# Designed miniproteins, single chains, continued (5), part 55

Each design is a single chain, and the fold is of that chain. pLDDT is the mean over its residues in the fold that is shown.

## One batch from the design tools (miniprotein)

Design m18015
Fold by ESMFold2-Fast:
Structure m18015 (fold): chain A 68 residues (1-68)
Amino acid sequence: MPSVEEFLAEMRAFAEAHRDLPPVDILAELLGRLEAYLAANPDTSGEERGAIVREILALYQEHLAAHR
């Protein structure tokens, strides 16, 4: 099972590999990956969940900035 750090790295790698996708499509994919991760790791702490959500928001905002 990937650690939170490994999962965050995979989300960043996905966003960087798909810079051509619209921001909303990146957000949808990252949210789907979060849902799958939490389903596989139901013991994930609120602090870890918060870190993942903040990273998704940061990647979404970076994608919005790149498409201006």
Scores: mean pLDDT 80

Design m18016
Fold by ESMFold2-Fast:
Structure m18016 (fold): chain A 55 residues (1-55)
Amino acid sequence: MEPVKLPLETLRRAQELLDKGDIEGARSVIPDEELAEKMVRTYENRQKLLEESRG
């Protein structure tokens, strides 16, 4: 199995889009859909935990 290599700048761009709430933009920046979905899910889980922890 050979993993897909992504540029660091691409990942940084995706993270900035997620921070702004542009989930679709972040997904489109990452060509590997499985990796994009994992990043989005991790972000959503973190947001939910933060809300419950503070609430």
Scores: mean pLDDT 72

Design m18017
Fold by ESMFold2-Fast:
Structure m18017 (fold): chain A 82 residues (1-82)
Amino acid sequence: SNYDEAADLTAQGYLAYLDEDYEKAIELFEKAIKLAPKSVVAVNSLYLLSEALKKLGEHEKAKEYEEKAKELAKELGVEPLF
């Protein structure tokens, strides 16, 4: 399913983040969000994308994605893990 593929992409993105390949991490998180845009997976991917952007010095974009993650979590009625 799109949800399962999005979850797998988020996991791959997190592994890239741990390897300090922040550009690859961002691409994988963006793909996950596009595949399941109104999901808990998208909330997690938006947050992790924000964290990767901070590592690249893109602080304004990072704040934008963190706010998107918080708003989506609120819309879905889920507690953010961040």
Scores: mean pLDDT 87

Design m18018
Fold by ESMFold2-Fast:
Structure m18018 (fold): chain A 69 residues (1-69)
Amino acid sequence: MIDKEKLKEVGRKMVGYYLADRITPEQREELLKLIDEGKFKSIEELAETLASYVDLVDPVEAVKKIYET
């Protein structure tokens, strides 16, 4: 079971903090909009989308680590 609000918080932390220096301001704005609109249904969907903007080693593991914290 996934906590949708926690998933949104994880997405905001990834985009606003962990990936802040690796993405453009325009990419950040677009990603935050998608996160706030609840477009991601799972850790895997969020990780896949983030990996399309930033070269992430093990994207699913990166998102899962933040979610489990």
Scores: mean pLDDT 78

Design m18019
Fold by ESMFold2-Fast:
Structure m18019 (fold): chain A 73 residues (1-73)
Amino acid sequence: MEKENLERAYELAREAAEKAGEYLVKEEGASEEEAEKLKKEAEERLKGVLEKLAKEKGAEFALEKAEELLEEI
């Protein structure tokens, strides 16, 4: 369960980063290259935060936080 929850949280982090990048291109006129770079940076940072949360509070909590982040975007 813990490994599956953490993997799912990583998937949601990727989705959140993709949506944020799409928003930057469509709403703020960012270039595709800038959006791509920001997506990668956001995904890596989110995964780091989720890994830390999973170690401190469990993978289920990290998954819950990833779901909240995706809903905000």
Scores: mean pLDDT 75

Design m18020
Fold by ESMFold2-Fast:
Structure m18020 (fold): chain A 59 residues (1-59)
Amino acid sequence: MDEVDKLVEEARKYLDQGDYMKAGDLVSDALSLDPNSPKAREVYEELKKRVEEMLKKSS
């Protein structure tokens, strides 16, 4: 299994748990290893949307 794939899978688990900080760290590590990874980019976009939704609900 690719190291990037492993980081992406771990990021998805933390994202599901609501741990956006840890998910963000893992996605950042994956993108640092392969910025062209479609899987890492997809998780990054999911993280951005979830964080944006959370911030809108914090009002």
Scores: mean pLDDT 80

Design m18021
Fold by ESMFold2-Fast:
Structure m18021 (fold): chain A 99 residues (1-99)
Amino acid sequence: SAAEELLRAAREGDLERAYRSIIELLMSALRGDKESTEEGIRALEEALKVVTDPELRKELEEALEVLKKLLEDPNDKKAILEAIGLILRLIGKLLDLEL
């Protein structure tokens, strides 16, 4: 699952895998997948205990806030727009990691 991939990426310091996993979790939340959103919140909280990189921590914290909002209300228009914006930003970061 994307949650399991995120935990592996956090443990291994794999930025590409971390960004891909965060995107998948945000997309699942946007689809209204409550189970995946709850698992994603737990995975983000666990990743934040291990990750020391400040840029990745910021992305994890922002994703966590968005997922919590979407779990409370999957039709929250502001949270939906925040999730889309974060996905686009993370796609940009992934492209920057391609050599």
Scores: mean pLDDT 87

Design m18022
Fold by ESMFold2-Fast:
Order: structure tokens, then C-alpha cells, then sequence
Structure m18022 (fold): chain A 66 residues (1-66)
């Protein structure tokens, strides 16, 4: 389990150089706004977009909270 997490972190580290930090921050902000509005479906879609951009496995915990 942890070994799979390490591989994802390594892949995420390679991808993060191609990922715009501003886009990641914008998506996180939109997720918080969706949570405040009670739009869980939109929040999930935004979180999946964030994960798709090669973010850390820890962000999957945020998906479980939506």
C-alpha cells in the first residue's frame, strides 16, 4: 500500500513541473466554494480534475470528505 503511494508521489513529482500551480490553487478554491454552497457533485468533479493533474495521493482524502 505505501509502496504504491510512493510510486504515485514520484509520478506526481514528474508531472508537477508541467502543472501550473496557479491552476491547482484555483481548483482548490473552487472546491472550497462548492463545499460552502453545498454542491457536493461539483466539488467532486473539481477534486477529480485536481487529482487528474498529478497531485499528491493525500488529496484523495479530500475527495472522501466531499
Amino acid sequence: AEELGKKYLEEGEKIKEDVNEEDIEKIKKEIEEAKKAGDKEKGKELLEELLKKGTLPALKEEQAKL
Scores: mean pLDDT 60

Design m18023
Fold by ESMFold2-Fast:
Structure m18023 (fold): chain A 62 residues (1-62)
Amino acid sequence: SEEAKKEAIKILVEKCGLSEKQAKDLIEAIEELGEEIGKQLAVKFAGCSEEVAEEVVKALKK
């Protein structure tokens, strides 16, 4: 949903320091590659903690 994506973008921007474009690109990658790979992408490429990556994935499940 659009609301779930907005929540996930806000988490990535505020907690991981990403731009809105970087957050949107990462969310699209998570949606295409799945939750397990998506968490790994958030940690390795976005510099998120594992806890924050899990919050992002949970937000997208709504």
Scores: mean pLDDT 80

Design m18024
Fold by ESMFold2-Fast:
Structure m18024 (fold): chain A 62 residues (1-62)
Amino acid sequence: SLEEKAEEFVRKLKEIYNLSEEVAEKIKELLLEKKYDEAAELIKENTGLNVTGEKLEEILSE
């Protein structure tokens, strides 16, 4: 499901980049709301990772 994929993705991102619980939770919320561009921006701000909203949608749709 989208929820399970978003949860696993955010869990891994949190482990790799040492994200706070608040940031991790917000990224998960945005992904579940399909606000992929906003999620990508928040990821970039907190990790420096240049991921696009289009790429996030692709990852979570597969």
Scores: mean pLDDT 84

Design m18025
Fold by ESMFold2-Fast:
Structure m18025 (fold): chain A 85 residues (1-85)
Amino acid sequence: GSLFEEDRRLLEEVRELVSKALTYLKQGKIDEAIKYLEKAIEVAEQIHREDDRELVLTPLRKALEAAKNGDIETAIKYLEEALSL
């Protein structure tokens, strides 16, 4: 019971953090976007169900790498992918 409710809360928190990261990337505030994206990854790593955790973490990790490399278009695409899950 409680673990399913906790995973739902964690997924909602990840979605909020990803939305903030996406907003900052679109504003050219790359350092702020990276901070929110790193927080989203930390929260996503707490998801108990492995399938849900990996579906979310994979695009977030790719977005973080792209953002750190200055590939903002690719970072945005992966964050939009994470929000579509």
Scores: mean pLDDT 87

Design m18026
Fold by ESMFold2-Fast:
Structure m18026 (fold): chain A 104 residues (1-104)
Amino acid sequence: DVEKKLEELLEKIKELELQIAELEPDPEKRESLLKSIEQLYESALYTLKHGDALEYVDFQIEILERQKKALEKQPDTPENRKKLELIEEQIELYKEMKELIENS
């Protein structure tokens, strides 16, 4: 079931986004990010099931690739290295989603 596999991959992406949010040192900003991640997850799940799933996935890959390029210009700190690794893992999961959608 492609839909179930897409949901499982989206859950993994959510876990990575939560890990990035936990790196935010400001408690108020961190709480805002955590709430945003939950709302965006519900919206993404709806789009994957009822909207243009391929367009959504391609758009997310473009956003993450831009975030990766921006982060690569930042100082090489342990925090920035961890964020970069988590972003790269998200890109790979979205690419797996794309392959599932295209081969359905």
Scores: mean pLDDT 86

Design m18027
Fold by ESMFold2-Fast:
Structure m18027 (fold): chain A 67 residues (1-67)
Amino acid sequence: MEKIRKERVEKAKKTLEEAKKNDPELYQFAQKVYDLAYERMSKYFTKEEAEERALIAAANAIKVLKK
């Protein structure tokens, strides 16, 4: 099984913090993505792993929309 590396989680957190400061509307959308991803991931993964995966999904949504 592949493990989510701490560096990916830290980059995701940084992306979310930057969006919170610079684009609160985009950050609000990312929070909705986090909630949806967490609901899906929590059915298949541990709480901690689901939270990490949801953070990465939210950060990726910010990157896609910031084109």
Scores: mean pLDDT 78

Design m18028
Fold by ESMFold2-Fast:
Structure m18028 (fold): chain A 56 residues (1-56)
Amino acid sequence: MSPVAQILRRAADARAASDPEYAALLREMAEAVDAGDLDRAAELAEEAARRIAAAG
C-alpha cells in the first residue's frame, strides 16, 4: 500500500461518522492509487472537491 493510500484511508476513518459518503470516496481514491488507476483517482478527487465546495 502506498503512503498516499494510507493517508487517504486514515482520512476516511476520521470522516466515517460525520460524512460516510465522503469517507467512501476517500477509500475508493486509495484503492485507485494502489491499483495505479490515476484516471479513476482524478475522477474521485474531483468528486471529493465538489463535496468540500458544497459543504462551504
Scores: mean pLDDT 78

Design m18029
Fold by ESMFold2-Fast:
Structure m18029 (fold): chain A 55 residues (1-55)
Amino acid sequence: SKLFEKAVEAVEKKDYETAKALLEEFVKELEEKNIEIPEVMKDIDKALEEIEKLL
């Protein structure tokens, strides 16, 4: 997914606001497509929590 790749790049650039926005958009796309990947969603939630601590 291009959104996920862009989110990873944003984290590497320490652009945590962009990374958070891209991860939230990626989760929204997964929900709209009814794609339930519990492990991936759990990893994204953890990443969002860590990003929020850095903001």
Scores: mean pLDDT 74

Design m18030
Fold by ESMFold2-Fast:
Structure m18030 (fold): chain A 105 residues (1-105)
Amino acid sequence: KLEKALELLKRAKEYLEEALKALKEGDAEKAIEYLKKALEHVREARKLAEEAGDEELTIRLRNIEYGLEGAIRAAKEGDLDQAIEIVENSIKGVEEAIKRLEELI
């Protein structure tokens, strides 16, 4: 379960980096596509954390989900600067979750 959560978060990070690049280039539609892919991977990782009984990881991943939903809204509204800030913070959160999981596996 946790090995699968780790792989999902690594893929989410890749999608978030692509989303960040698209936002910085002003491509909101492309950014939203990558943000939705990242969000789905984070949601699946969070479900695995819940099933494993890791409450701290579950809370961390849920907060990242809320952030990414906010980034998608900001991008849809044309507030690319807000979306960039949220995505940069989300990348940091995902990196911290990955490091924690690598220590447990």
Scores: mean pLDDT 89

Design m18031
Fold by ESMFold2-Fast:
Structure m18031 (fold): chain A 87 residues (1-87)
Amino acid sequence: EAKEELIEKTIEKLVKAVEESKSLEEMQRKVREILEEFIKELVEKHGVPLAEARRMADLLAESAYWAWLFKLSPEKMKKLMRKRLAA
């Protein structure tokens, strides 16, 4: 798959984790697992430098945390995550 498809699939998984988790701790655990796989695939399949892959994952983790705190809708979460990665 293209790198852009991997990013969009990861964003979809993160949105589900934020929506379906019953506690902050559960959400953070699920987000960590999703982002560990995301980093691995960026580095191994797409040749992204580890430091850049980690930076992208950190931006997505922060976005998921803010989405949880502010009760953002799925559409707003996706927009936030895409905006943070584009900067």
Scores: mean pLDDT 87

Design m18032
Fold by ESMFold2-Fast:
Structure m18032 (fold): chain A 89 residues (1-89)
Amino acid sequence: SKEELDKLYEEAKKNAKTPVQKEDIDRLYQKAREALEKAGESEINKRLYDLYLEYMKLFVEALKNNDLETIEKMVQVAREIRALEKEKK
């Protein structure tokens, strides 16, 4: 939901330590919002929204705990996002 996305975005921004992290979070939020708005138009956009949301949850966890397992999961989700973004025209 938009409310869940907005809450995760606020948590991510609050836990960001560098300007680069804040820029990455802003970019991710914009992509997630666009995918959410277009979720009804295509299955790819719905799947992209779910993956962006999952990535943001993992990003928040990584910012708080900085554990390797979380970072590995983020890399896997990022690869899935990139594959779907290439499929999306």
Scores: mean pLDDT 82

Design m18034
Fold by ESMFold2-Fast:
Structure m18034 (fold): chain A 64 residues (1-64)
Amino acid sequence: TPDQLQRQVDYLRRARDIIDQILTQGINNQRNQGKNDVVSRIESLRDNTINSLDQRIQQVEQQR
């Protein structure tokens, strides 16, 4: 049903936001320590993970 798909989207969006917050906190912590190489790696991980989740959300939203 549409309600089941909406609950999946809501769950994925919540997971996305939590993951983004955790990784952003990690980035800020490493940046404050001057570990710019680690910051770049976590930023790449965040961007790739968030993009993957956004693609999954779009796929679920496309289902009827």
Scores: mean pLDDT 84

Design m18035
Fold by ESMFold2-Fast:
Structure m18035 (fold): chain A 72 residues (1-72)
Amino acid sequence: DDDRRALERAERRGQEVMKEINEWKEAAKKGEKPNKKVYAGLGIEAMYNEDVEASSWEEIVEIGKKIWEEKK
């Protein structure tokens, strides 16, 4: 059943994303530079907390990069 496999993949991605967001928070406190995972986490957080739409991981990463650049 493709629907069940899709749900399982989405659930795993959600868990990975939450882990990346938490790792990003810790890395930022340590002064580490962001990478693509950090950018993806920032983009997803923006999608959840702000009226921002993204349909692909590439779009999410771009949103995250913009957020990080604005903090500089």
Scores: mean pLDDT 66

Design m18036
Fold by ESMFold2-Fast:
Structure m18036 (fold): chain A 69 residues (1-69)
Amino acid sequence: SDEARARALFEEGLRAFRAGDYERAIALFTELVVRFPDSPLVPEALRLAGEAYAALGRHETAARLYAQA
């Protein structure tokens, strides 16, 4: 189901984020937002992608993602 697929992407992204693999976390959260835009996980995925961009020094990109969350 779309819900199960969105959840799997979110959990893998969160695992990457916690491991400090910010590029992988961004890719997974972006895939979730693009493929499952109506998922209730989208706001949290956008926030975490923003935090990952901030961790990489990409503060302008992070601010835009926080505004979308």
Scores: mean pLDDT 89

Design m18037
Fold by ESMFold2-Fast:
Structure m18037 (fold): chain A 81 residues (1-81)
Amino acid sequence: MEEEVKKMIEAFEKAARIAEEQGKSDLATLIYIASAILKNAVKQGKVEEAVKDGRRIAKILSEEAYKQGLKEVADLLKEAA
């Protein structure tokens, strides 16, 4: 579970970087915020909640990325969900 949330955070950070490189700064910022929320939850010992919340957030951000034409970003986030 802790390894699972670490992989989710890595996927979010990679997705955010790609979104930023594609000029989608607002989406990149939202993904970075999501990553920060997951990191904070892990630091507070809420690993199980971080996994559940991370999956929900990943689905929402994946749908938004698809809507904005960022298929690679959407696919990375969908794999994390």
Scores: mean pLDDT 84

Design m18038
Fold by ESMFold2-Fast:
Structure m18038 (fold): chain A 58 residues (1-58)
Amino acid sequence: SDLEKVFETIDTLAKSLKLSEEQVEEAKKKAEELFKKGKSLIDVMEESFKLLDKLAKE
């Protein structure tokens, strides 16, 4: 599914950014919520990646 593809991308980026498992779960939860709200795949990816970048800088 498209959501599975988003999750795979989140895992790959999170590994590169050295994020914790808790931070990865937070990003995946946000992606799932946006997808369920009917956001486009591109919008879901953009918002999830913004969260990953923010978490990496905290």
Scores: mean pLDDT 81

Design m18039
Fold by ESMFold2-Fast:
Structure m18039 (fold): chain A 69 residues (1-69)
Amino acid sequence: SLAERQAEIEEKLLSVPGVDEATARRLAGLLADHPLGLKAFRNVTPEQLAEALGISLETAEAIIKLAEE
């Protein structure tokens, strides 16, 4: 279900240092409806993700690493 997929993505994002609960929940909601889910981040640079989310470059790199496995 979408709810189960959202919860799974949220849990993975929360494992990243610098990702707060509000950010993880917001991103999980958006990504749960995406065909690639968290893997959609494989197609963005850490710089682009950091700017889009207002997070540090190191946090953005860690999120992309999760998307790569």
Scores: mean pLDDT 78

Design m18040
Fold by ESMFold2-Fast:
Structure m18040 (fold): chain A 72 residues (1-72)
Amino acid sequence: SLLEKFEALLEWAEADPSIPEEVRRLMREALEKLRENADDAEAQKRVLAELFRRMYEIDPAAALRAQAVLDA
């Protein structure tokens, strides 16, 4: 599921010291919003779009990896 993929992605980010704390914080906030909108696919897409937009501003490489994992 999307939530399982996102939880695995966050686990990677928490374990990688090269990932900025600001990115980890954004991902934790996004996970909470995804849980709050578990039954709303459109809301989930909006949450992910905003997360990726903000991650690209901070760490484009982390954003690209996150997108690839969630698209798999």
Scores: mean pLDDT 83

Design m18041
Fold by ESMFold2-Fast:
Structure m18041 (fold): chain A 70 residues (1-70)
Amino acid sequence: SSVARLVAAELLVVAAKWLYENRDLYSDEEILEEIEAAIEALRELIERGVEPELARRLLEELEKLREEVE
């Protein structure tokens, strides 16, 4: 269901951003794994046409966070 995918993606984005904001408390590996999970969920939303504009904006944000952690 589109709703379940959207909710799951939003939760993964929130988790990724929380880990990034608190990155001094977590390993780079843990932060990158969470960011990558959120990126994959957002790519699925774009592919399926679920909130694609929102998904693209969030994807761009997470890609920037990934670059900062790497």
Scores: mean pLDDT 87

Design m18042
Fold by ESMFold2-Fast:
Structure m18042 (fold): chain A 97 residues (1-97)
Amino acid sequence: EEERKRRIHEALREGNYEEAVDLLTPEEFDRLIEKVKIEAEKSDPETQKRLNKLIEEAKAGNREARIEVLKLYYSTFREIADALIAIGDEVEAELAA
C-alpha cells in the first residue's frame, strides 16, 4: 500500500497521468472529483459544462475521461494538485524527523 502511494506520487511529479489514474482507488478518485467540482463552480459556463461531462464519463468508468479529468486538474487547478502531492510529502517529513 505504501508502494502504491509512492508510485502515484512519482507518477504525478513526472506528469505520467495515465499511470497515476490506474493506481488511484475509487475513493481517492472520488476525492479528486469533489475538489475539481468546487473549482469548476468558479469557471465560465462553457468550461463547467465540459468538466461536468468529463466527470460523468469518468464516474461511469471511462478510462480516457479519468485521464482527462486528472490532466485538467493539474493544468487548471494546480493549487489543489500541489495539496494532493503535499500529503505525500508530509509522510516523508515524518520519516525524516
Scores: mean pLDDT 67

Design m18043
Fold by ESMFold2-Fast:
Structure m18043 (fold): chain A 70 residues (1-70)
Amino acid sequence: SLDELKEEARRVVEEAVKRLGRLLREREGWSDEEVRRASEVLLRGFEAAIDSVRTEAEARDLLEYLRLVL
């Protein structure tokens, strides 16, 4: 269903943002607060994009894209 595809897209994004946060702390010297602020902005942006999806075809395309690049 559309809602199931959107929920899967949210999971993919959340896991990717967590991985990026770890890398930014470990390799780039970002503070926990800097990672938290940036992560919240990214999650809001992705949530807005996912919520804008209106069809299962759009949701499948977005999910495939996110799984490939994240």
Scores: mean pLDDT 87

Design m18044
Fold by ESMFold2-Fast:
Structure m18044 (fold): chain A 71 residues (1-71)
Amino acid sequence: EEEQLERDIAFYKKVLTDLVAAGMSREEAERIAERIAESLKAVGYTDEQVQRALEEMRRAIDEALAAKEAA
């Protein structure tokens, strides 16, 4: 289960990073991350796991935006 959560987080971080690189705004990417978090909760992950996933996704968005600004 922990391995599954890690795989799900890694997948969505990649999706969000790719979307930001393609021109998606922070606000749009954060809305997508919030919807992903809601979906993770709906499939049975705990509140703590969902909050961790959301925080990791937000960090990935921040990193992708910083990389884009530096380029």
Scores: mean pLDDT 82

Design m18045
Fold by ESMFold2-Fast:
Structure m18045 (fold): chain A 63 residues (1-63)
Amino acid sequence: EERDRRNVAIARLAQAALDGASPEELKRLWDELRKVATPEEVANVAAWLRRHFPELAAAAGIP
């Protein structure tokens, strides 16, 4: 249940980044992820975004 919510939130954020979502939309999805994911999962997603979408991550305010 909780794991499924985290997996869905991660998948939504990853898909949005791949689809060229705006920084505002990515930030909304990031804020949603932070409410349901563990700190470790959040850190892993942030690292993935910085590696593959550094400009988008910076514009969305992702550390």
Scores: mean pLDDT 80

Design m18046
Fold by ESMFold2-Fast:
Structure m18046 (fold): chain A 81 residues (1-81)
Amino acid sequence: MKEFIEKMRKAIEEAKEDILNQIKKLFSVVEKGKDRPDYEELVREAIAAIMNAVALAMEGKPDEAIKFLNDKIKELEKRLE
């Protein structure tokens, strides 16, 4: 039973690090648009994406959370070019 708890803790820590890395990348992309007139909208979209990703992770869907953040990063990168 203790081994199960240790496996769960490790899985949560690994998923948290992956999600945090994607969040950092998302903010890095948004910062590239800081001089744009739609910068506030980009920030709001990034926050909404982060909230949705956190909700997915809390539902036990960390892979979907990571995919959602990656898709949003690519969308914003195209919009900034």
Scores: mean pLDDT 76

Design m18047
Fold by ESMFold2-Fast:
Structure m18047 (fold): chain A 70 residues (1-70)
Amino acid sequence: LLSEAYREAAKTLDPAAAAVAEVLAEDPTRNLSDRELAERLGLSVATASRAKRAVDEEVERLVREALEAA
Protein backbone atom coordinates (compact mmCIF):
# COMPACT_ATOMS: atom_id res chain seq x y z
CA LEU A 1 0.00 0.00 0.00
CA LEU A 2 2.66 2.55 0.98
CA SER A 3 4.82 1.39 -1.96
CA GLU A 4 1.82 1.91 -4.28
CA ALA A 5 1.34 5.46 -2.94
CA TYR A 6 4.96 6.29 -3.84
CA ARG A 7 4.43 4.94 -7.37
CA GLU A 8 1.24 7.00 -7.79
CA ALA A 9 3.07 10.11 -6.53
CA ALA A 10 5.81 9.53 -9.15
CA LYS A 11 3.20 9.86 -11.94
CA THR A 12 2.22 13.43 -10.96
CA LEU A 13 5.55 14.93 -9.83
CA ASP A 14 8.41 16.57 -11.74
CA PRO A 15 11.24 14.29 -12.97
CA ALA A 16 13.53 14.73 -9.94
CA ALA A 17 10.72 14.10 -7.43
CA ALA A 18 9.41 11.20 -9.58
CA ALA A 19 12.87 9.57 -9.45
CA VAL A 20 12.96 9.95 -5.65
CA ALA A 21 9.45 8.46 -5.38
CA GLU A 22 10.49 5.43 -7.50
CA VAL A 23 13.51 4.77 -5.25
CA LEU A 24 11.35 5.02 -2.11
CA ALA A 25 8.65 2.80 -3.68
CA GLU A 26 11.18 -0.06 -4.03
CA ASP A 27 12.02 -0.01 -0.30
CA PRO A 28 9.70 2.31 1.66
CA THR A 29 11.08 1.00 4.99
CA ARG A 30 14.56 2.45 4.36
CA ASN A 31 15.36 5.79 5.98
CA LEU A 32 17.38 7.18 3.09
CA SER A 33 19.01 10.54 3.83
CA ASP A 34 18.89 13.47 1.41
CA ARG A 35 22.59 12.83 0.73
CA GLU A 36 22.05 9.15 -0.12
CA LEU A 37 19.21 10.05 -2.50
CA ALA A 38 21.39 12.75 -4.09
CA GLU A 39 24.26 10.27 -4.62
CA ARG A 40 21.99 7.54 -6.05
CA LEU A 41 20.17 9.84 -8.48
CA GLY A 42 22.98 12.25 -9.42
CA LEU A 43 21.20 15.24 -7.85
CA SER A 44 22.43 18.01 -5.57
CA VAL A 45 21.59 17.54 -1.88
CA ALA A 46 19.33 20.61 -2.04
CA THR A 47 17.43 19.20 -5.04
CA ALA A 48 17.10 15.77 -3.37
CA SER A 49 15.82 17.39 -0.16
CA ARG A 50 13.18 19.41 -2.03
CA ALA A 51 12.20 16.38 -4.13
CA LYS A 52 11.85 14.18 -1.03
CA ARG A 53 9.63 16.79 0.63
CA ALA A 54 7.42 16.98 -2.49
CA VAL A 55 7.13 13.16 -2.51
CA ASP A 56 6.24 13.05 1.20
CA GLU A 57 3.55 15.73 0.77
CA GLU A 58 2.02 14.00 -2.28
CA VAL A 59 2.02 10.57 -0.57
CA GLU A 60 0.36 12.07 2.52
CA ARG A 61 -2.29 13.69 0.28
CA LEU A 62 -2.99 10.40 -1.56
CA VAL A 63 -3.24 8.42 1.69
CA ARG A 64 -5.60 11.02 3.18
CA GLU A 65 -7.81 10.95 0.07
CA ALA A 66 -7.94 7.14 0.17
CA LEU A 67 -8.97 7.17 3.84
CA GLU A 68 -11.67 9.81 3.21
CA ALA A 69 -13.04 7.75 0.29
CA ALA A 70 -13.53 4.78 2.61
Scores: mean pLDDT 76

Design m18048
Fold by ESMFold2-Fast:
Structure m18048 (fold): chain A 66 residues (1-66)
Amino acid sequence: MKEAIEGGKSVGTVVKRHLESKGQTETAKKAYDAAIKAAKEEAKQGKSPWESMEKSSQAASDEVQR
């Protein structure tokens, strides 16, 4: 559970840093929050850290595409 959430945080942090480097601070925060939310939902279902990271990456990508 904790490892799955930490995997999602790692993905969210990388995306956040990339967007912040481009001056998109609000989008960076939203992408990070989306990644953490996805990681928590996967953790509730007993999913692995790998599955959590994949879902978090998708959630962050979806937020950036808006």
Scores: mean pLDDT 72

Design m18049
Fold by ESMFold2-Fast:
Structure m18049 (fold): chain A 73 residues (1-73)
Amino acid sequence: SVEEEVNELIEKLKEAAENRDWETLTEVLKQLSELVKKHPEEVKPILEKAIEEYKDNPVVTWYLKELLKQTYN
């Protein structure tokens, strides 16, 4: 499902950011951005939940907030 795929990618995003794996981070962000474009209504609540869940992680929340902005366009 879209929800499972988005959650999997958010976990990968967190891991890549923690490991400073910029190649994986870039690829994961690209995949998340494509899902935002195709399924903005489904992805928006998942991103909002993840932003609240990772509230104490400024790097991860910054990327999630940038993706969330894409759901409004």
Scores: mean pLDDT 85

Design m18050
Fold by ESMFold2-Fast:
Parts: structure tokens; C-alpha cells; sequence
Structure m18050 (fold): chain A 91 residues (1-91)
């Protein structure tokens, strides 16, 4: 079902965001960047699935939309931090 696919993509994005945060803490900025970019792609897919769910059922739980936004925001923040750290290392 679309709901099961959405839940799976949200869980996968969450796992990647957690791994990316761990990589940041360990100073592994290239790894953190790669993981964050993968999480962004999964969050984009989750957003697509959520929009399809809304089109078929406008009463779908808004918490799912909040989760899509949260995973997207976390991944984007990690990406920006990793990119900045990598830029600073070159200077």
C-alpha cells in the first residue's frame, strides 16, 4: 500500500539521518555528506508518496506530512554542516 511504502521510506530516511549525524560527530564529513544526500532522496520519495495519499484520501494523518518535513529538514541541515566543514578543511 502507499501508506506502507511511505512508512518504509520515512524509516529509511530516519536511519540515514541518524548515521549521518554520527558521522558528523566522528569528523567523517565526506561520509556524513553522502548519507545526508541519500536521506534527502528518500525524503523526496516520501514526499511524493504523501502527496499521492493526500490526493486519494484528503483526511490522511497530518503527522505523516510533519514526518516528511522533519526528515527532509534534518538531512538538509546535516548536508549544509558537512559541506561547510569540508570547505573549511581546504582553507
Amino acid sequence: SLLEELEKKLEEARELNLKAEEALKEGKYEEALKLAEEAIKLAEEARRLYKELLKENPEVDPVLGFRVLTESAEAYVIKKIAEKKLEEKKK
Scores: mean pLDDT 86

